# Designs tried in a protein design run: designed miniproteins, single chains, continued (2). Part 76

Each design is a single chain, and the fold is of that chain. pLDDT is the mean over its residues in the fold that is shown.

## One batch from the design tools (miniprotein)

Design m6629
Fold by ESMFold2-Fast:
Structure m6629 (fold): chain A 74 residues (1-74)
Amino acid sequence: MTKEEALELIKELLAGDTSKDPELEELAKELGLSDQEILDLALEAAEELKNQEAIEEIEKVRELLELKKKNGVL
């Protein structure tokens, strides 16, 4: 149920309810979700909502996070 709760909160945020930001942060902290896992859920939510701007922004953040990981290793 915890992943579904996070997905639901992200959908509400993308729909314009920014008051859910603190709830998502708290839930992510309780679940031990990494930044990567949160971004994966955000992308899934944005795709379900067909929010093209959110999809593009989340994908850019994911690419930057992946590049940072690769540069840190080799």
Scores: mean pLDDT 68

Design m6630
Fold by ESMFold2-Fast:
Order: C-alpha cells, then structure tokens, then sequence
Structure m6630 (fold): chain A 72 residues (1-72)
C-alpha cells in the first residue's frame, strides 16, 4: 500500500544519507583509524570516529545531516 511505499522510500533515503555522511567524514579525516556510520530508527544517523586513539561519537537527525552536507 501507499504507507509501505512511503516507509521504504524513507528507509532508502536514510541509508543514502548515512553513506554520504560516511564519505564526508572519511574525506574530512583521511587519517582516521575508522569511520563507522549506523542508522537509528528511521530518522537518526550515528557516526563513530576513531582518530589518534580517541573515540568520537556524533548523532544527527536527517535535518542536521542534510545541513552538514550542504555546508560542505
């Protein structure tokens, strides 16, 4: 149904945005030991960065992630 189609589009959009955010962090911190990006629910993205032995975690809403990528 229409509700299922909308949910699938949201899930795919979130995965695409998470992928773009991961590429953004890899480009910004090319010396990072690891960059991990995970989705939380249907509206949030968590980035875990390991840089010089320090673990940095950031959580973004879809709106915050889009704003970050637009400013890059």
Amino acid sequence: GAAELRKKFREEALKTLAGQLGLYYKKKYPNAESVEVTTIGDDKIKVTLLLDGKKIEETYTVEQALELLASA
Scores: mean pLDDT 79

Design m6631
Fold by ESMFold2-Fast:
Structure m6631 (fold): chain A 66 residues (1-66)
Amino acid sequence: MSMEERIERIVEGLLEAIKNKDEVVLEAGIHEMKTHFSEEEQEEVLRRLEERGVSKETLEKLRKKL
């Protein structure tokens, strides 16, 4: 799987978890980012979430968990 495909997959998963308020899926996605994503890749995921309308407050909470 390409890095682009991995980033898109995590972005969509996190968006769905945020919309559904699914803390278990959200924590799983954050754990994947901490374990398998570089700092630059993590910032790219957060940037795409912001472009998709995720609030600054939610993004700050996610950033603190990374």
Scores: mean pLDDT 82

Design m6632
Fold by ESMFold2-Fast:
Structure m6632 (fold): chain A 72 residues (1-72)
Amino acid sequence: MMEALETLAQATRDNIIAGRGELARENALFAIDYASEGLARAFGEEVGQEFREEAQRLLDEAEAAAEAELAA
């Protein structure tokens, strides 16, 4: 379960580096949904909140990359 969030985090970073900001944003949104619904339901709200904070940081980075991609 935690490996899925790590996979989404890595995919988000890889897409940011590659200049694929829109894909990075999509991956970060999946990470937030996974943390909120998957991890929170399976392990409780406290665990879900911890991973949501990580996913939100990824989304912030991905949205900056997506804005740069659209401006190009």
Scores: mean pLDDT 74

Design m6633
Fold by ESMFold2-Fast:
Structure m6633 (fold): chain A 75 residues (1-75)
Amino acid sequence: MPSAEELAELLKEKLLEMGFSEEDAERLGRLFKELAERSKVPLTEQHVDNFIQLVKELKLTTFEQVESALRTLMG
């Protein structure tokens, strides 16, 4: 199974591909790693892909919007 670190790096890479800044992608990746490590539900690459699809469908474009979505879904 992928580690929380590997999943955070995957999320960062996909956010960068979507046009997020390196700083925002890094901050969101760190948040995802912290939430994944504290989650009682095991996370997989599919969860990262599903989250990225949600970001695209809801047209979330700012750090604050994506952070709020992560905290709502994983917090």
Scores: mean pLDDT 82

Design m6634
Fold by ESMFold2-Fast:
Structure m6634 (fold): chain A 96 residues (1-96)
Amino acid sequence: MDEEKTRELIKELAKKLEEGKPIEELRKELEKFLKELGLTDLDVSSLSDEELRNGILASYFAVLAEEKKIPDEELASMTPEEWRELVREEIRKELE
């Protein structure tokens, strides 16, 4: 399903971000993926490096939250730092 492909891309982008890949490289990969899905109305080139970075991490956190069945109220109460820590810990477990 397209959903599984989207999750896999989000995980891959988050891993590359944690590995220190340039944000511009990640932007190009995301643009290519969106074009392949036919989502040409979504202009990722208008996003700042910070917005793109935060978007990737937030999207991966959303995937993790669904996989771990974290309640929506807990998600809403989490800080960006707590999201980043959870994402980093999960990526680290997948790489090790």
Scores: mean pLDDT 70

Design m6635
Fold by ESMFold2-Fast:
Structure m6635 (fold): chain A 103 residues (1-103)
Amino acid sequence: SREEIIKRVEEAIISGDLEELEKELEKLVEEIKKTPLTEKEVNRIVIAVELLLLTKDKETARKVIELLKEKLEPLNDPNVKKLLEQLDSLEQSNLREAVLSVT
């Protein structure tokens, strides 16, 4: 089911499991081609990425965000665009915190 795919995507993001994330994202891409990504699903993915950024190293977080962009960006979906914009905002906020810890 689509809910199981979203749940597995969330779990893979939070754990930083790139192989599992890639597999579940391929399934999610096929689902989005049939039915557009919902606002609720966008929020779930954003929260999962926020948890990842709080709990995992910067390299793992970067790779997860890069994989999300790579797999989802080709989709012509307004909620995917909104998701990717929110991911860019999270990356910028994380970079600002890193700068403040040195300066």
Scores: mean pLDDT 79

Design m6636
Fold by ESMFold2-Fast:
Structure m6636 (fold): chain A 73 residues (1-73)
Amino acid sequence: SMKEILREIFLAFLNDEEPDDSIVDELSNSFNVEEAQFLVELIVEMYEKKKENPEIKDEELIEEFLKKFEEYL
């Protein structure tokens, strides 16, 4: 599921980890350049919000930013 792939990507970036190559390939095949750029912007915003609010659970942040991306699509 694309939603599961996106969750893994968001989680990897929150932990300063690289996503698996298979996940990256699926992402690059699923989104155009404009959508991919917006996704990167959301990842950066999510990471900044976590640094400012470390008490927020990772899963809560991931769901918030997934919804923002889904609304954009």
Scores: mean pLDDT 79

Design m6637
Fold by ESMFold2-Fast:
Formats: C-alpha cells, sequence, structure tokens
Structure m6637 (fold): chain A 77 residues (1-77)
C-alpha cells in the first residue's frame, strides 16, 4: 500500500538519523530527521491506526536516542 511505502521510507530515514547521531554528525542527523517527518505526515494521512502506531513508536525511540546523544555531546564540549 501507499502507507507501507511511506512507512518503509520513514524507517530508512530514522535509521539514517540514528546512524548519523551515533557518529556525532548532528547536521546529517537533522537532515534525515526532517526527511522522516515528511513521511510521518504522509503516514498519518493515509495509514491505518496500526501503521501510525508503528511510526509513532519508531519516532519516539529514535528521538530519545538523538536527544541522549546531543546531551552527551554538550557534556563533552
Amino acid sequence: SEADKYLEEFGKAMGEAVTAVSKGDLEKAREYRKKADEFYEKIKKVGTPEQVGAADDLRAYADELIKAAEEELKKRS
């Protein structure tokens, strides 16, 4: 389905954002996070409640990892 394609692209973008933050590349992480948000908005419009829930869970998980890494970088600076 269209929503399944958006969920796949969303997952790829969030994965790239987490990978970027793990390498300390906060600029690249922000770029992928922005791309993921675009797909997230599309999922909310056409996805089932289950697909939206999956996107919400993945988004929350990735956001926590990004936030933790940003705070850790601040402490090291």
Scores: mean pLDDT 81

Design m6638
Fold by ESMFold2-Fast:
Structure m6638 (fold): chain A 85 residues (1-85)
Amino acid sequence: TKFTLTINTNDKDLAEFLADVLKDSFESSSLFDSVSVSIEKVDDNKYTVKVTVDAKNSDLAKEFLESISNLIKEKYGVSTSLEEV
């Protein structure tokens, strides 16, 4: 099952930091068979980070990704969304 975690921020450095950290963390996890990360500049001072993962255990992956999404939202004050693809 594929999931996409989307993070929206007006801070380029934060977008790059989160993309790097999430890529490294998720690639190191046995939970995910594949990880892809992209950063899109939507307009001036608007950046979208998308992390797409493929997981065999969809329930565990969803719970973990919801936890990470909430942590990022609380710690960095950014908007996040999680979608099953």
Scores: mean pLDDT 84

Design m6639
Fold by ESMFold2-Fast:
Structure m6639 (fold): chain A 86 residues (1-86)
Amino acid sequence: SEAEIKARIDALLAEINRVYRTDVARLGALLDELLELARQASRGLIGRVNAHLGALLLGGIMLNLPQEAIDLVQRAVDELQALLDA
């Protein structure tokens, strides 16, 4: 259901925000789950997630976070953009 997908995506985004600066391995796993849910989500929800991760990406670059964390978020943004372009 869309409501269940949205609720899980919202929870994942909150957790991604928390671990983005601290746990690259956990970040990767959360982003992979987010991308799998996004393939089942509405275009509007995918767009909202893409905007959120784009903001995290910019913030990570500005804060000079580890390159591995920045690369993981960039990959997720690129994959979400590909879903929106389809």
Scores: mean pLDDT 85

Design m6640
Fold by ESMFold2-Fast:
Structure m6640 (fold): chain A 69 residues (1-69)
Amino acid sequence: VVEETEKVAKEKVEEAKKISKEAGEKAEELANGAIDVVKATKDEEARKKARKALEEEMEKLIKEAKEKK
């Protein structure tokens, strides 16, 4: 689950970087924060919620970055 979260985070960060440097930096901050939470948490359901929250926040960030241009 941690590895899956890291993989999703990496893919979304790369997508954000292709849009703009600022979006990429913000995506990296979101990814690092969520990964830290997942690593610190021993509860499987909390890890799944953190991963879902990361995916939703990343999709929102990417959408807003595309709309800003």
Scores: mean pLDDT 73

Design m6641
Fold by ESMFold2-Fast:
Structure m6641 (fold): chain A 79 residues (1-79)
Amino acid sequence: MAMERRVEELAERAGELAEEAARLLHEKGLADVDEATLEEARERARALARAVAEALGEEGIARVEALIAENEAEVERLR
């Protein structure tokens, strides 16, 4: 149970991060981003986060958490 909830929380965070990064790229004129592209990016990020966490267990969860936090900080710097 705890692992499943943590994996889903990470997947949600990964999806949010992907959406925010895509919007930032659009705002800077680096990418043409529509809602369909944002949805696809969110879903892919969620799927990847889940796959890594499930494949590596607790180590995978910790790595995904660290990567998400690092990228969240990078997106904040680019705002």
Scores: mean pLDDT 74

Design m6642
Fold by ESMFold2-Fast:
Structure m6642 (fold): chain A 69 residues (1-69)
Amino acid sequence: MLSRQQVLQIHNTALDKARALLEQNPDLSREQLRQLIVDTLRSQGLTDEALIDSLVRGVLGEVDRLRKA
């Protein structure tokens, strides 16, 4: 079972990668971002689909806030 600290670190890693990718390609679609976040989470060793879905929603929510601000 992942600790809260590990979940937060994985979330922050996915968010940082999504932000860097948006800076390099601002025309990137929401679906392309979703796929990249999922791939990043799976590369970190996540296999729990419910946890992956939760983290994807969190990262996309932060990206939406950054785009709107």
Scores: mean pLDDT 78

Design m6643
Fold by ESMFold2-Fast:
Structure m6643 (fold): chain A 63 residues (1-63)
Amino acid sequence: AEAHIRAAANLVLHSVGDVEAAERVEQMIRDGVPLEELRRFLKELGVPDETIERVLAHAEAAR
């Protein structure tokens, strides 16, 4: 679980260069936020669709 959360946060950090956004994604995954809500947040941040799918796969694996 922890390794997948860190992998998801690192993907966001490398995509948008924003530490606060990466920390927010980590917290959303820990809080069990629905994948569709997380997807919406990532699209609003401007994360590419391919990276969004990778982040969501890690979030699902962390459950």
Scores: mean pLDDT 83

Design m6644
Fold by ESMFold2-Fast:
Structure m6644 (fold): chain A 56 residues (1-56)
Amino acid sequence: SRQALQALQKAADDLHVTPAYLVNYLYYQQGLSVQDLADGLKVSRSTALRLLQQYG
């Protein structure tokens, strides 16, 4: 959703990285679960899974 992309973009901007880099870093390098990613971005689990499918 647009709101999910905005949340991811804001988090990435705050860390001075791209959204794709942030998603890949948290999931593959830090080993966060889909649920942890959802909680961190304040989005639903299904939205976090979709973001991972788009950028992961």
Scores: mean pLDDT 76

Design m6645
Fold by ESMFold2-Fast:
Structure m6645 (fold): chain A 70 residues (1-70)
Amino acid sequence: MGSASGPTAEGGAAGGELAAKAGAKRVVGIGSNDDGSLVSAVEPATAEGGRAAGERALAQGATQVAGSGG
């Protein structure tokens, strides 16, 4: 996982859009804190859904965020 500064919401958006093109119906944004705890958000498999998942994880204090679709 990468740092959550700057490109995290854009990375989530790109992941959501790519997942939708691959036939996924939802995306999950997952963030981690320094203590290893996780935060997650589930959104539709769209660019906006991926972005929202990334932004929500950041708002919960995640320092690293990754998005996936399924």
Scores: mean pLDDT 54

Design m6646
Fold by ESMFold2-Fast:
Structure m6646 (fold): chain A 81 residues (1-81)
Amino acid sequence: SPFQVKNYSSLSNCNICGSELLGDSGYHCTECFDFDVCLNCFSKKKEELEAIHSLPEKERLKKVTDLQVEAGVKTIKRVVL
């Protein structure tokens, strides 16, 4: 799996729901935009998150945005460089 269990000793937030990860465990994915996911979001969306690393960059950005909306984040803007 591109996601690995990580214990957070510095402030980080779940990239799906925005929950604070400082002093908690979560999942880190370097192959998927170097982002972090809380245990709850990973448990609920495991199959979709595990598949993200195999998607093209455009599809990865869309999938992350869709997961953020499903987790109760109303809108997240991504800037095209």
Scores: mean pLDDT 68

Design m6647
Fold by ESMFold2-Fast:
Structure m6647 (fold): chain A 68 residues (1-68)
Amino acid sequence: ASPEEHVAAAKEYLQKVFGDSALAFLQLPDSHPLKLGLYETVGKELNLSNENARLAVEQALKQLAAER
């Protein structure tokens, strides 16, 4: 799958699991344990490497913030 498809899948996951609360992750640094746990969980759910999961999650959070 393309990086764009990874972002779309991560965005759908974040909205289904966290809803509007997903945007709270934008307040956390990339090294925060909650963000690291999110990257690991999304990577497992979407069958992505940790690197691809991190990139997809960060881009998905930015898109969700922009759509408000």
Scores: mean pLDDT 82

Design m6648
Fold by ESMFold2-Fast:
Structure m6648 (fold): chain A 78 residues (1-78)
Amino acid sequence: SEKEKEIEEKIERDARALAAYWAENPEALRAELEADWAEMSPFERAFVERLLANPERAEEIARETAEEIYKIALEKAK
C-alpha cells in the first residue's frame, strides 16, 4: 500500500539522517542521548545501547530498530 511505502521511506530517511548526524557528531550525539537517558523508555535505552556499542553500524541499527517499531505498530493495528 502507498501508506506503507511512505512509512518505509520515512523510516529509511530518518535512519540515514540519524546515522549521518552520529558520524559527524559522535560526541555531541552521545552527550544528548546520555542527558535524556533517565527519561527514556526501555525501548529507547536498548536502541541507544546498540548505537553506542556499534557506531560503525549506526545506520543499520537505526533502520533495524525503526523497522521493528513499525512492525509492532502494524501488529497492534490489526
Scores: mean pLDDT 65

Design m6649
Fold by ESMFold2-Fast:
Structure m6649 (fold): chain A 110 residues (1-110)
Amino acid sequence: SPLVELMRMTPEEIFDELARVAGLTPEEREKLRKLSIEEQIRYLESKVPDDPVAKSRFGAYLLGLALRGDEAAEDYLIERIQKNSDVPISPEQVRAALRRMRAAAEAALA
């Protein structure tokens, strides 16, 4: 399961993959470490190519951070889902889905 693979990754490994998807140099990634998690995610998303595969990979790794309990990543994912949805989606609906996905992934890792 892709969710199980994301739960095996450390936050550092997830940020490495986000930087790779965004096409950052090692020097650019080091500069990002001085910023807040929210600012890092916004910068990374701004660098993601206008390609469905790259956008999907970015979303998957962002989900991985949110599933690991990073509040800034969770809030960013909620904003992104709301912005891209044609119907109203509440933050509570997204958080409930994340809790279910986290529980399922943790059960699969046991």
Scores: mean pLDDT 83

Design m6650
Fold by ESMFold2-Fast:
Structure m6650 (fold): chain A 96 residues (1-96)
Amino acid sequence: HMEELRKKLAEERLKQIDERIEKTFPDVEEGMLWVAELDGKTPEEIERLRQEFEEAKNSEKPYEAMAELADRLGLPMVAELFRGYQEEKEKLEKEL
């Protein structure tokens, strides 16, 4: 039945998006911390940011939470990237 095929394709695409995010997260996180250090954040503020990244990754909407952190750090391009992935994921989830 076409419904089962559509569901399987949506599940495969969601997996591909999640895999891309998982591979990109460490590099983006390190990049955001590096920018914060360049902007003069103290070691204490950097440690707080690491805790906030951990909380964001474990939230109900990790991509949206990461976008909010990127916006707060003055990185709108990174925020747009995460929001784009969240939008793609939500569109695919509607197909399931």
Scores: mean pLDDT 76

Design m6651
Fold by ESMFold2-Fast:
Structure m6651 (fold): chain A 94 residues (1-94)
Amino acid sequence: AAEELAQKAAQAAALTADRAAAGEELDSSMKRLQEVLKKASPAVQEKLRKGLSDLTGQAAKQSSQAQSEEQLQQVYDQAQQQIDALVAEAEKAA
């Protein structure tokens, strides 16, 4: 039906916009994490390297593959939880 086609087009456009917005929010959170890590020792930065690599790789891949706003929100929530954990670990080590 025309309504279904319009709804799918609107959903695709909204999902693209949500992906861009989620990317900007994650970028802001990553910048905050980087500022915290700048105060950490090189040894702590090295220890957290795997977590950072997993976070950036998985979040980007899963965000691009998300087919719904709910799936995108789940990816965002998981990435934010990982960022919060890395910040907490870096702050405890500082």
Scores: mean pLDDT 72

Design m6652
Fold by ESMFold2-Fast:
Structure m6652 (fold): chain A 82 residues (1-82)
Amino acid sequence: SWFEEELKKAEEEGDKEKAAQLYMVLGVEYDSQGKLEKAAEYYKKAIKLSEGEAKKTALIMLAHILEQLGKHEEAQKLLKEA
């Protein structure tokens, strides 16, 4: 898809901010479709590439997904990091 091509380009160019933004968009898209495992995977990738407020937002979004998946302890650890 266009997003996957843009992600590869951003990663090749070392544009962590752009890559994190694209991963967040994919996470939100999969979350809106109820594909919680995929949403969690993309939010985790966004967290690794982001800092500050963007990272905090990604951590909170991931924690909400983990709660929905029954991973309560993991979700609580992320909220403490945010």
Scores: mean pLDDT 84

Design m6653
Fold by ESMFold2-Fast:
Structure m6653 (fold): chain A 67 residues (1-67)
Amino acid sequence: SLEELAKEIAEKTGLSVEKAKKLLEGAITLLQGLGEDVALQYLIREGHLSEEDARLVIEKAKELLKK
């Protein structure tokens, strides 16, 4: 579920679950409409994530989309 993936992101990155959930939802929307590069830039520029943390969010977004 979105909640479980957001919790896993929060545990691995140190983000709050609320922030992880918001960024995960944004990444899912951008991945479906504009692609991975735009989603990655959103997470880094607007989400203020490191590249490592942004890539983790993209990985979890892709996992949810495969279900």
Scores: mean pLDDT 84

Design m6654
Fold by ESMFold2-Fast:
Structure m6654 (fold): chain A 101 residues (1-101)
Amino acid sequence: SMDAKINELLKKLDEAIKNKDEKKIEEYLEEIEKLAGKKMKIAAEIARLGREFLKDPNNEELEKEILKLIEEYLKLEGKSEEEIKKILEEAKKELKEFRER
């Protein structure tokens, strides 16, 4: 099953993230893209960077990368520019509120 292979790769990706194995993170993200397409790879990258952001919420470069990936994901979903702008504004607000907690 493709779903079983994707779930195995997502589990391996999570382990690689915990171990800070950048090479394995890149390899598993590439395999996810090959099996499930670019949208699933972007979703996995958003989850990864989101976990890193939780550990270092003052990292403005991580915030910028997360927002860029969200925009790319929404474009692949076929969202309008107006919907994308609104979602990105809410995402920015949530990330800022997390820093102020």
Scores: mean pLDDT 81

Design m6655
Fold by ESMFold2-Fast:
Structure m6655 (fold): chain A 60 residues (1-60)
Amino acid sequence: SNAEVARTLGISQRQASALLNALKELSPEATREEIEKGLLEYGGSYSAEQMREMVKEMTG
């Protein structure tokens, strides 16, 4: 869910939605659930501030 991704990464729900949509476009063969799981596992390696900067760069 967008709310769970947003809470875990320390970003807004709007940013979480935009990030998941961008990643889905880059990996159309992967399901949204697979992308969300991978992002949560990867995002746990970064601080909330670092994740916000990365999301801003990816989503504009």
Scores: mean pLDDT 68

Design m6656
Fold by ESMFold2-Fast:
Structure m6656 (fold): chain A 84 residues (1-84)
Amino acid sequence: MIPEDTQLIVAVARNEEEVREGVKIAQEAQKPLLVVWVGGEISEEIRKIVEEAGAKLVEVESVEEARKLAEELRKKGYKVYLLE
């Protein structure tokens, strides 16, 4: 369950299914979404799914870098929920 005080959902995704899961969770929670892609090259389909959802997309090299990004956002004052 997403905490009520969450300001941003950060979803780590390796494939299209994980992107779609993150979008669904964020839409159901009515929270902003940042998709952090760790699946290598981003396809046009992935970009389209994120754009149509009104979400933001960032590419990182590993799940560790995605966790670091979430931590940096928390340090900036965001209440981040990390989906792995």
Scores: mean pLDDT 85

Design m6657
Fold by ESMFold2-Fast:
Structure m6657 (fold): chain A 75 residues (1-75)
Amino acid sequence: SELLQQLLDPDLEVRVRAARELAETAPPSVRAALIEPLARHADPEVGLAGLEPLATSSDAALAEKARAAIEERRR
């Protein structure tokens, strides 16, 4: 996946955009798998950019996990 490769890009702006796009466009099973890596991502900006779309998902369980991850990253 191009977006997964872009998450490893040395440019922070590229990584932030890739995280958002992955969270918005990935299949449901992949979106669930993204929460933990995004919650633990070294760049808080990248992690939060990916978690924010997941937190507004129509999948209630996914949205709840993403919101919890966002709160943890916000301290």
Scores: mean pLDDT 78

Design m6658
Fold by ESMFold2-Fast:
Structure m6658 (fold): chain A 86 residues (1-86)
Amino acid sequence: SSEVEALLAELRRLYDEIVALFRQLKNASLDQVLRAIGIVLRAIGLILDFERATSSGAPREELVARGRAAIAEMRADRAELEALLA
């Protein structure tokens, strides 16, 4: 469905933004780098879990709810990573 496709596109866009922010990390402490790595790995996991759910034929309502939850999580993680660069 167009809504599920839009959710996957938004997850991939957020991942690209998170990776771009991670690449800007310079003069950071080891702790900050490890936190940023955790955010990137989490984003990969969220996208993979959503793609697996879509390929398994999960109901549209479940996919929409799952996608929205993943987007909210990635937005929070992006905001945390932006704060580390401030």
Scores: mean pLDDT 87

Design m6659
Fold by ESMFold2-Fast:
Structure m6659 (fold): chain A 61 residues (1-61)
Amino acid sequence: SRIDAETLLLFFEFVLSSERFLLERAKRRGTLSPEQAAQMEEDIRETEEQIRELRELVNRL
């Protein structure tokens, strides 16, 4: 349902904010390898893609 999709959207937007916060904190500490940074950025990209798909679903409902 639209309400279920909107609830999931809010959840994933919270997850995205948390992922971005953790990446920026880790970058500021200077403890990330290039490979670790790339993996965290990929995780953020995947969450952004899930949000995009959920927004499209909500718009179709």
Scores: mean pLDDT 85

Design m6660
Fold by ESMFold2-Fast:
Structure m6660 (fold): chain A 69 residues (1-69)
Amino acid sequence: GLLEQKLKEQQELDERISREKFFALVNGLSDDEIDAIVERLKAEYGLSDKTLEAIRESLRRASRAGREL
């Protein structure tokens, strides 16, 4: 059903975002590198601008934390 499909899609997206955040934390990505990741996620998942901005901010925070370590 639609609910089961949406839960699976949300879980897959959450796992993808977690991997990207870990990669950003470990590597300390630049804003340009983060924007490239966000553009890929927009193309792959068709996310809204609000969701993409939240992901971008999350990745920037992870990258900043990585650079401070």
Scores: mean pLDDT 81

Design m6661
Fold by ESMFold2-Fast:
Structure m6661 (fold): chain A 82 residues (1-82)
Amino acid sequence: MYKLKAVSSDGKTVELVFDGDTLISLALRKIVDELGVTGETLSATIDGKPLDPDLKLSELPDGSVITIDFSNGTVTITVTKV
């Protein structure tokens, strides 16, 4: 299992748990929906590199950080293996 803890630039926090077989694109969609972000997505990176949306969570190192930049703010997500 993988725990994704998301913090938005406006201070909202969401924590969700996913299976390792979950696509990162699906996990991020659920997190963005739970945070209620309304801005346009400008970029997404993992550990400072462009995000591949076809990666599974099981392919990520423990402690990976995903950053999504929106037109109205930023969301930072920490990935923890549990």
Scores: mean pLDDT 82

Design m6662
Fold by ESMFold2-Fast:
Structure m6662 (fold): chain A 117 residues (1-117)
Amino acid sequence: MLSKEELQERVGALVDGLRALAEDASLSEEEFKARAVALAEELVATAREAGFPEAHIARLEAQLAKIKAAKTRAETAGALAGLLSEVQAALRAMGALTPELGQKLQDTLDLLVAAAE
């Protein structure tokens, strides 16, 4: 099981990857989705390794399924925003959400919501 520090570092790095993905307007819808799925799968795997409660894991898996089912960049971005919202809620429930990580999650959420328009 991951320590809180290892969890915070891994989530932070994956969220940085999602922010970079959201900011890259040069990617095709297929390329955006492929990278989104890969990052989302790593987030879900990290949550399982960190021992997230089963209810949170089920919600993360539901959002991952939406990302996999998405047909457009906007749909993928919206599903990613849903995934990050569930990650933020789970980290808060576990007492693992630092102010710095919370701000990083919110900034990335705001970018993904904008990309979903």
Scores: mean pLDDT 86

Design m6663
Fold by ESMFold2-Fast:
Structure m6663 (fold): chain A 89 residues (1-89)
Amino acid sequence: DSLAAIERLREEARELEEKVKANPNDKELQQKAVVLYTALALRAIGEILDRILEARKAGDFETAEEIEKRLKESKTVEELIELVKEIEA
């Protein structure tokens, strides 16, 4: 369950972000946050790209183009996760 795995990583990322906020000069916590958010972003992008490919294979180019546009316009990990939720709905 890819979405459930992404949601679990997002919760871990949020918890780690609170720890970083409490300890703004802790470089180890900052590094852990960067690694976790990077992993979360890559997993979300992978799911989005797979959905674009499935839509194109099905001849649904309009849906594929819309998802691709939203992926390109996404600026945050949270926006990527919201896109995954919408396309899995």
Scores: mean pLDDT 83

Design m6664
Fold by ESMFold2-Fast:
Structure m6664 (fold): chain A 72 residues (1-72)
Amino acid sequence: ALPELPSSFSLENQAAILEASRDLLKVAKETDELLTDKSNPVEVKEMKELKEDIEEHIKELEKRIEELKKKL
């Protein structure tokens, strides 16, 4: 679950933090795909599951970013 950001932060700062988190997850996903040994079917399956989990978290972050940007 994504943590709640402090209400004391400006909407601009909240959006920036969530955008940075999203970008870090995108880099992690790309790095995991690059490091996956595609000749190992067990590793390919595990990386597919990890990729799906990362994509779900990215989607959650993008929804929160969009809602914050509507307030800006």
Scores: mean pLDDT 75

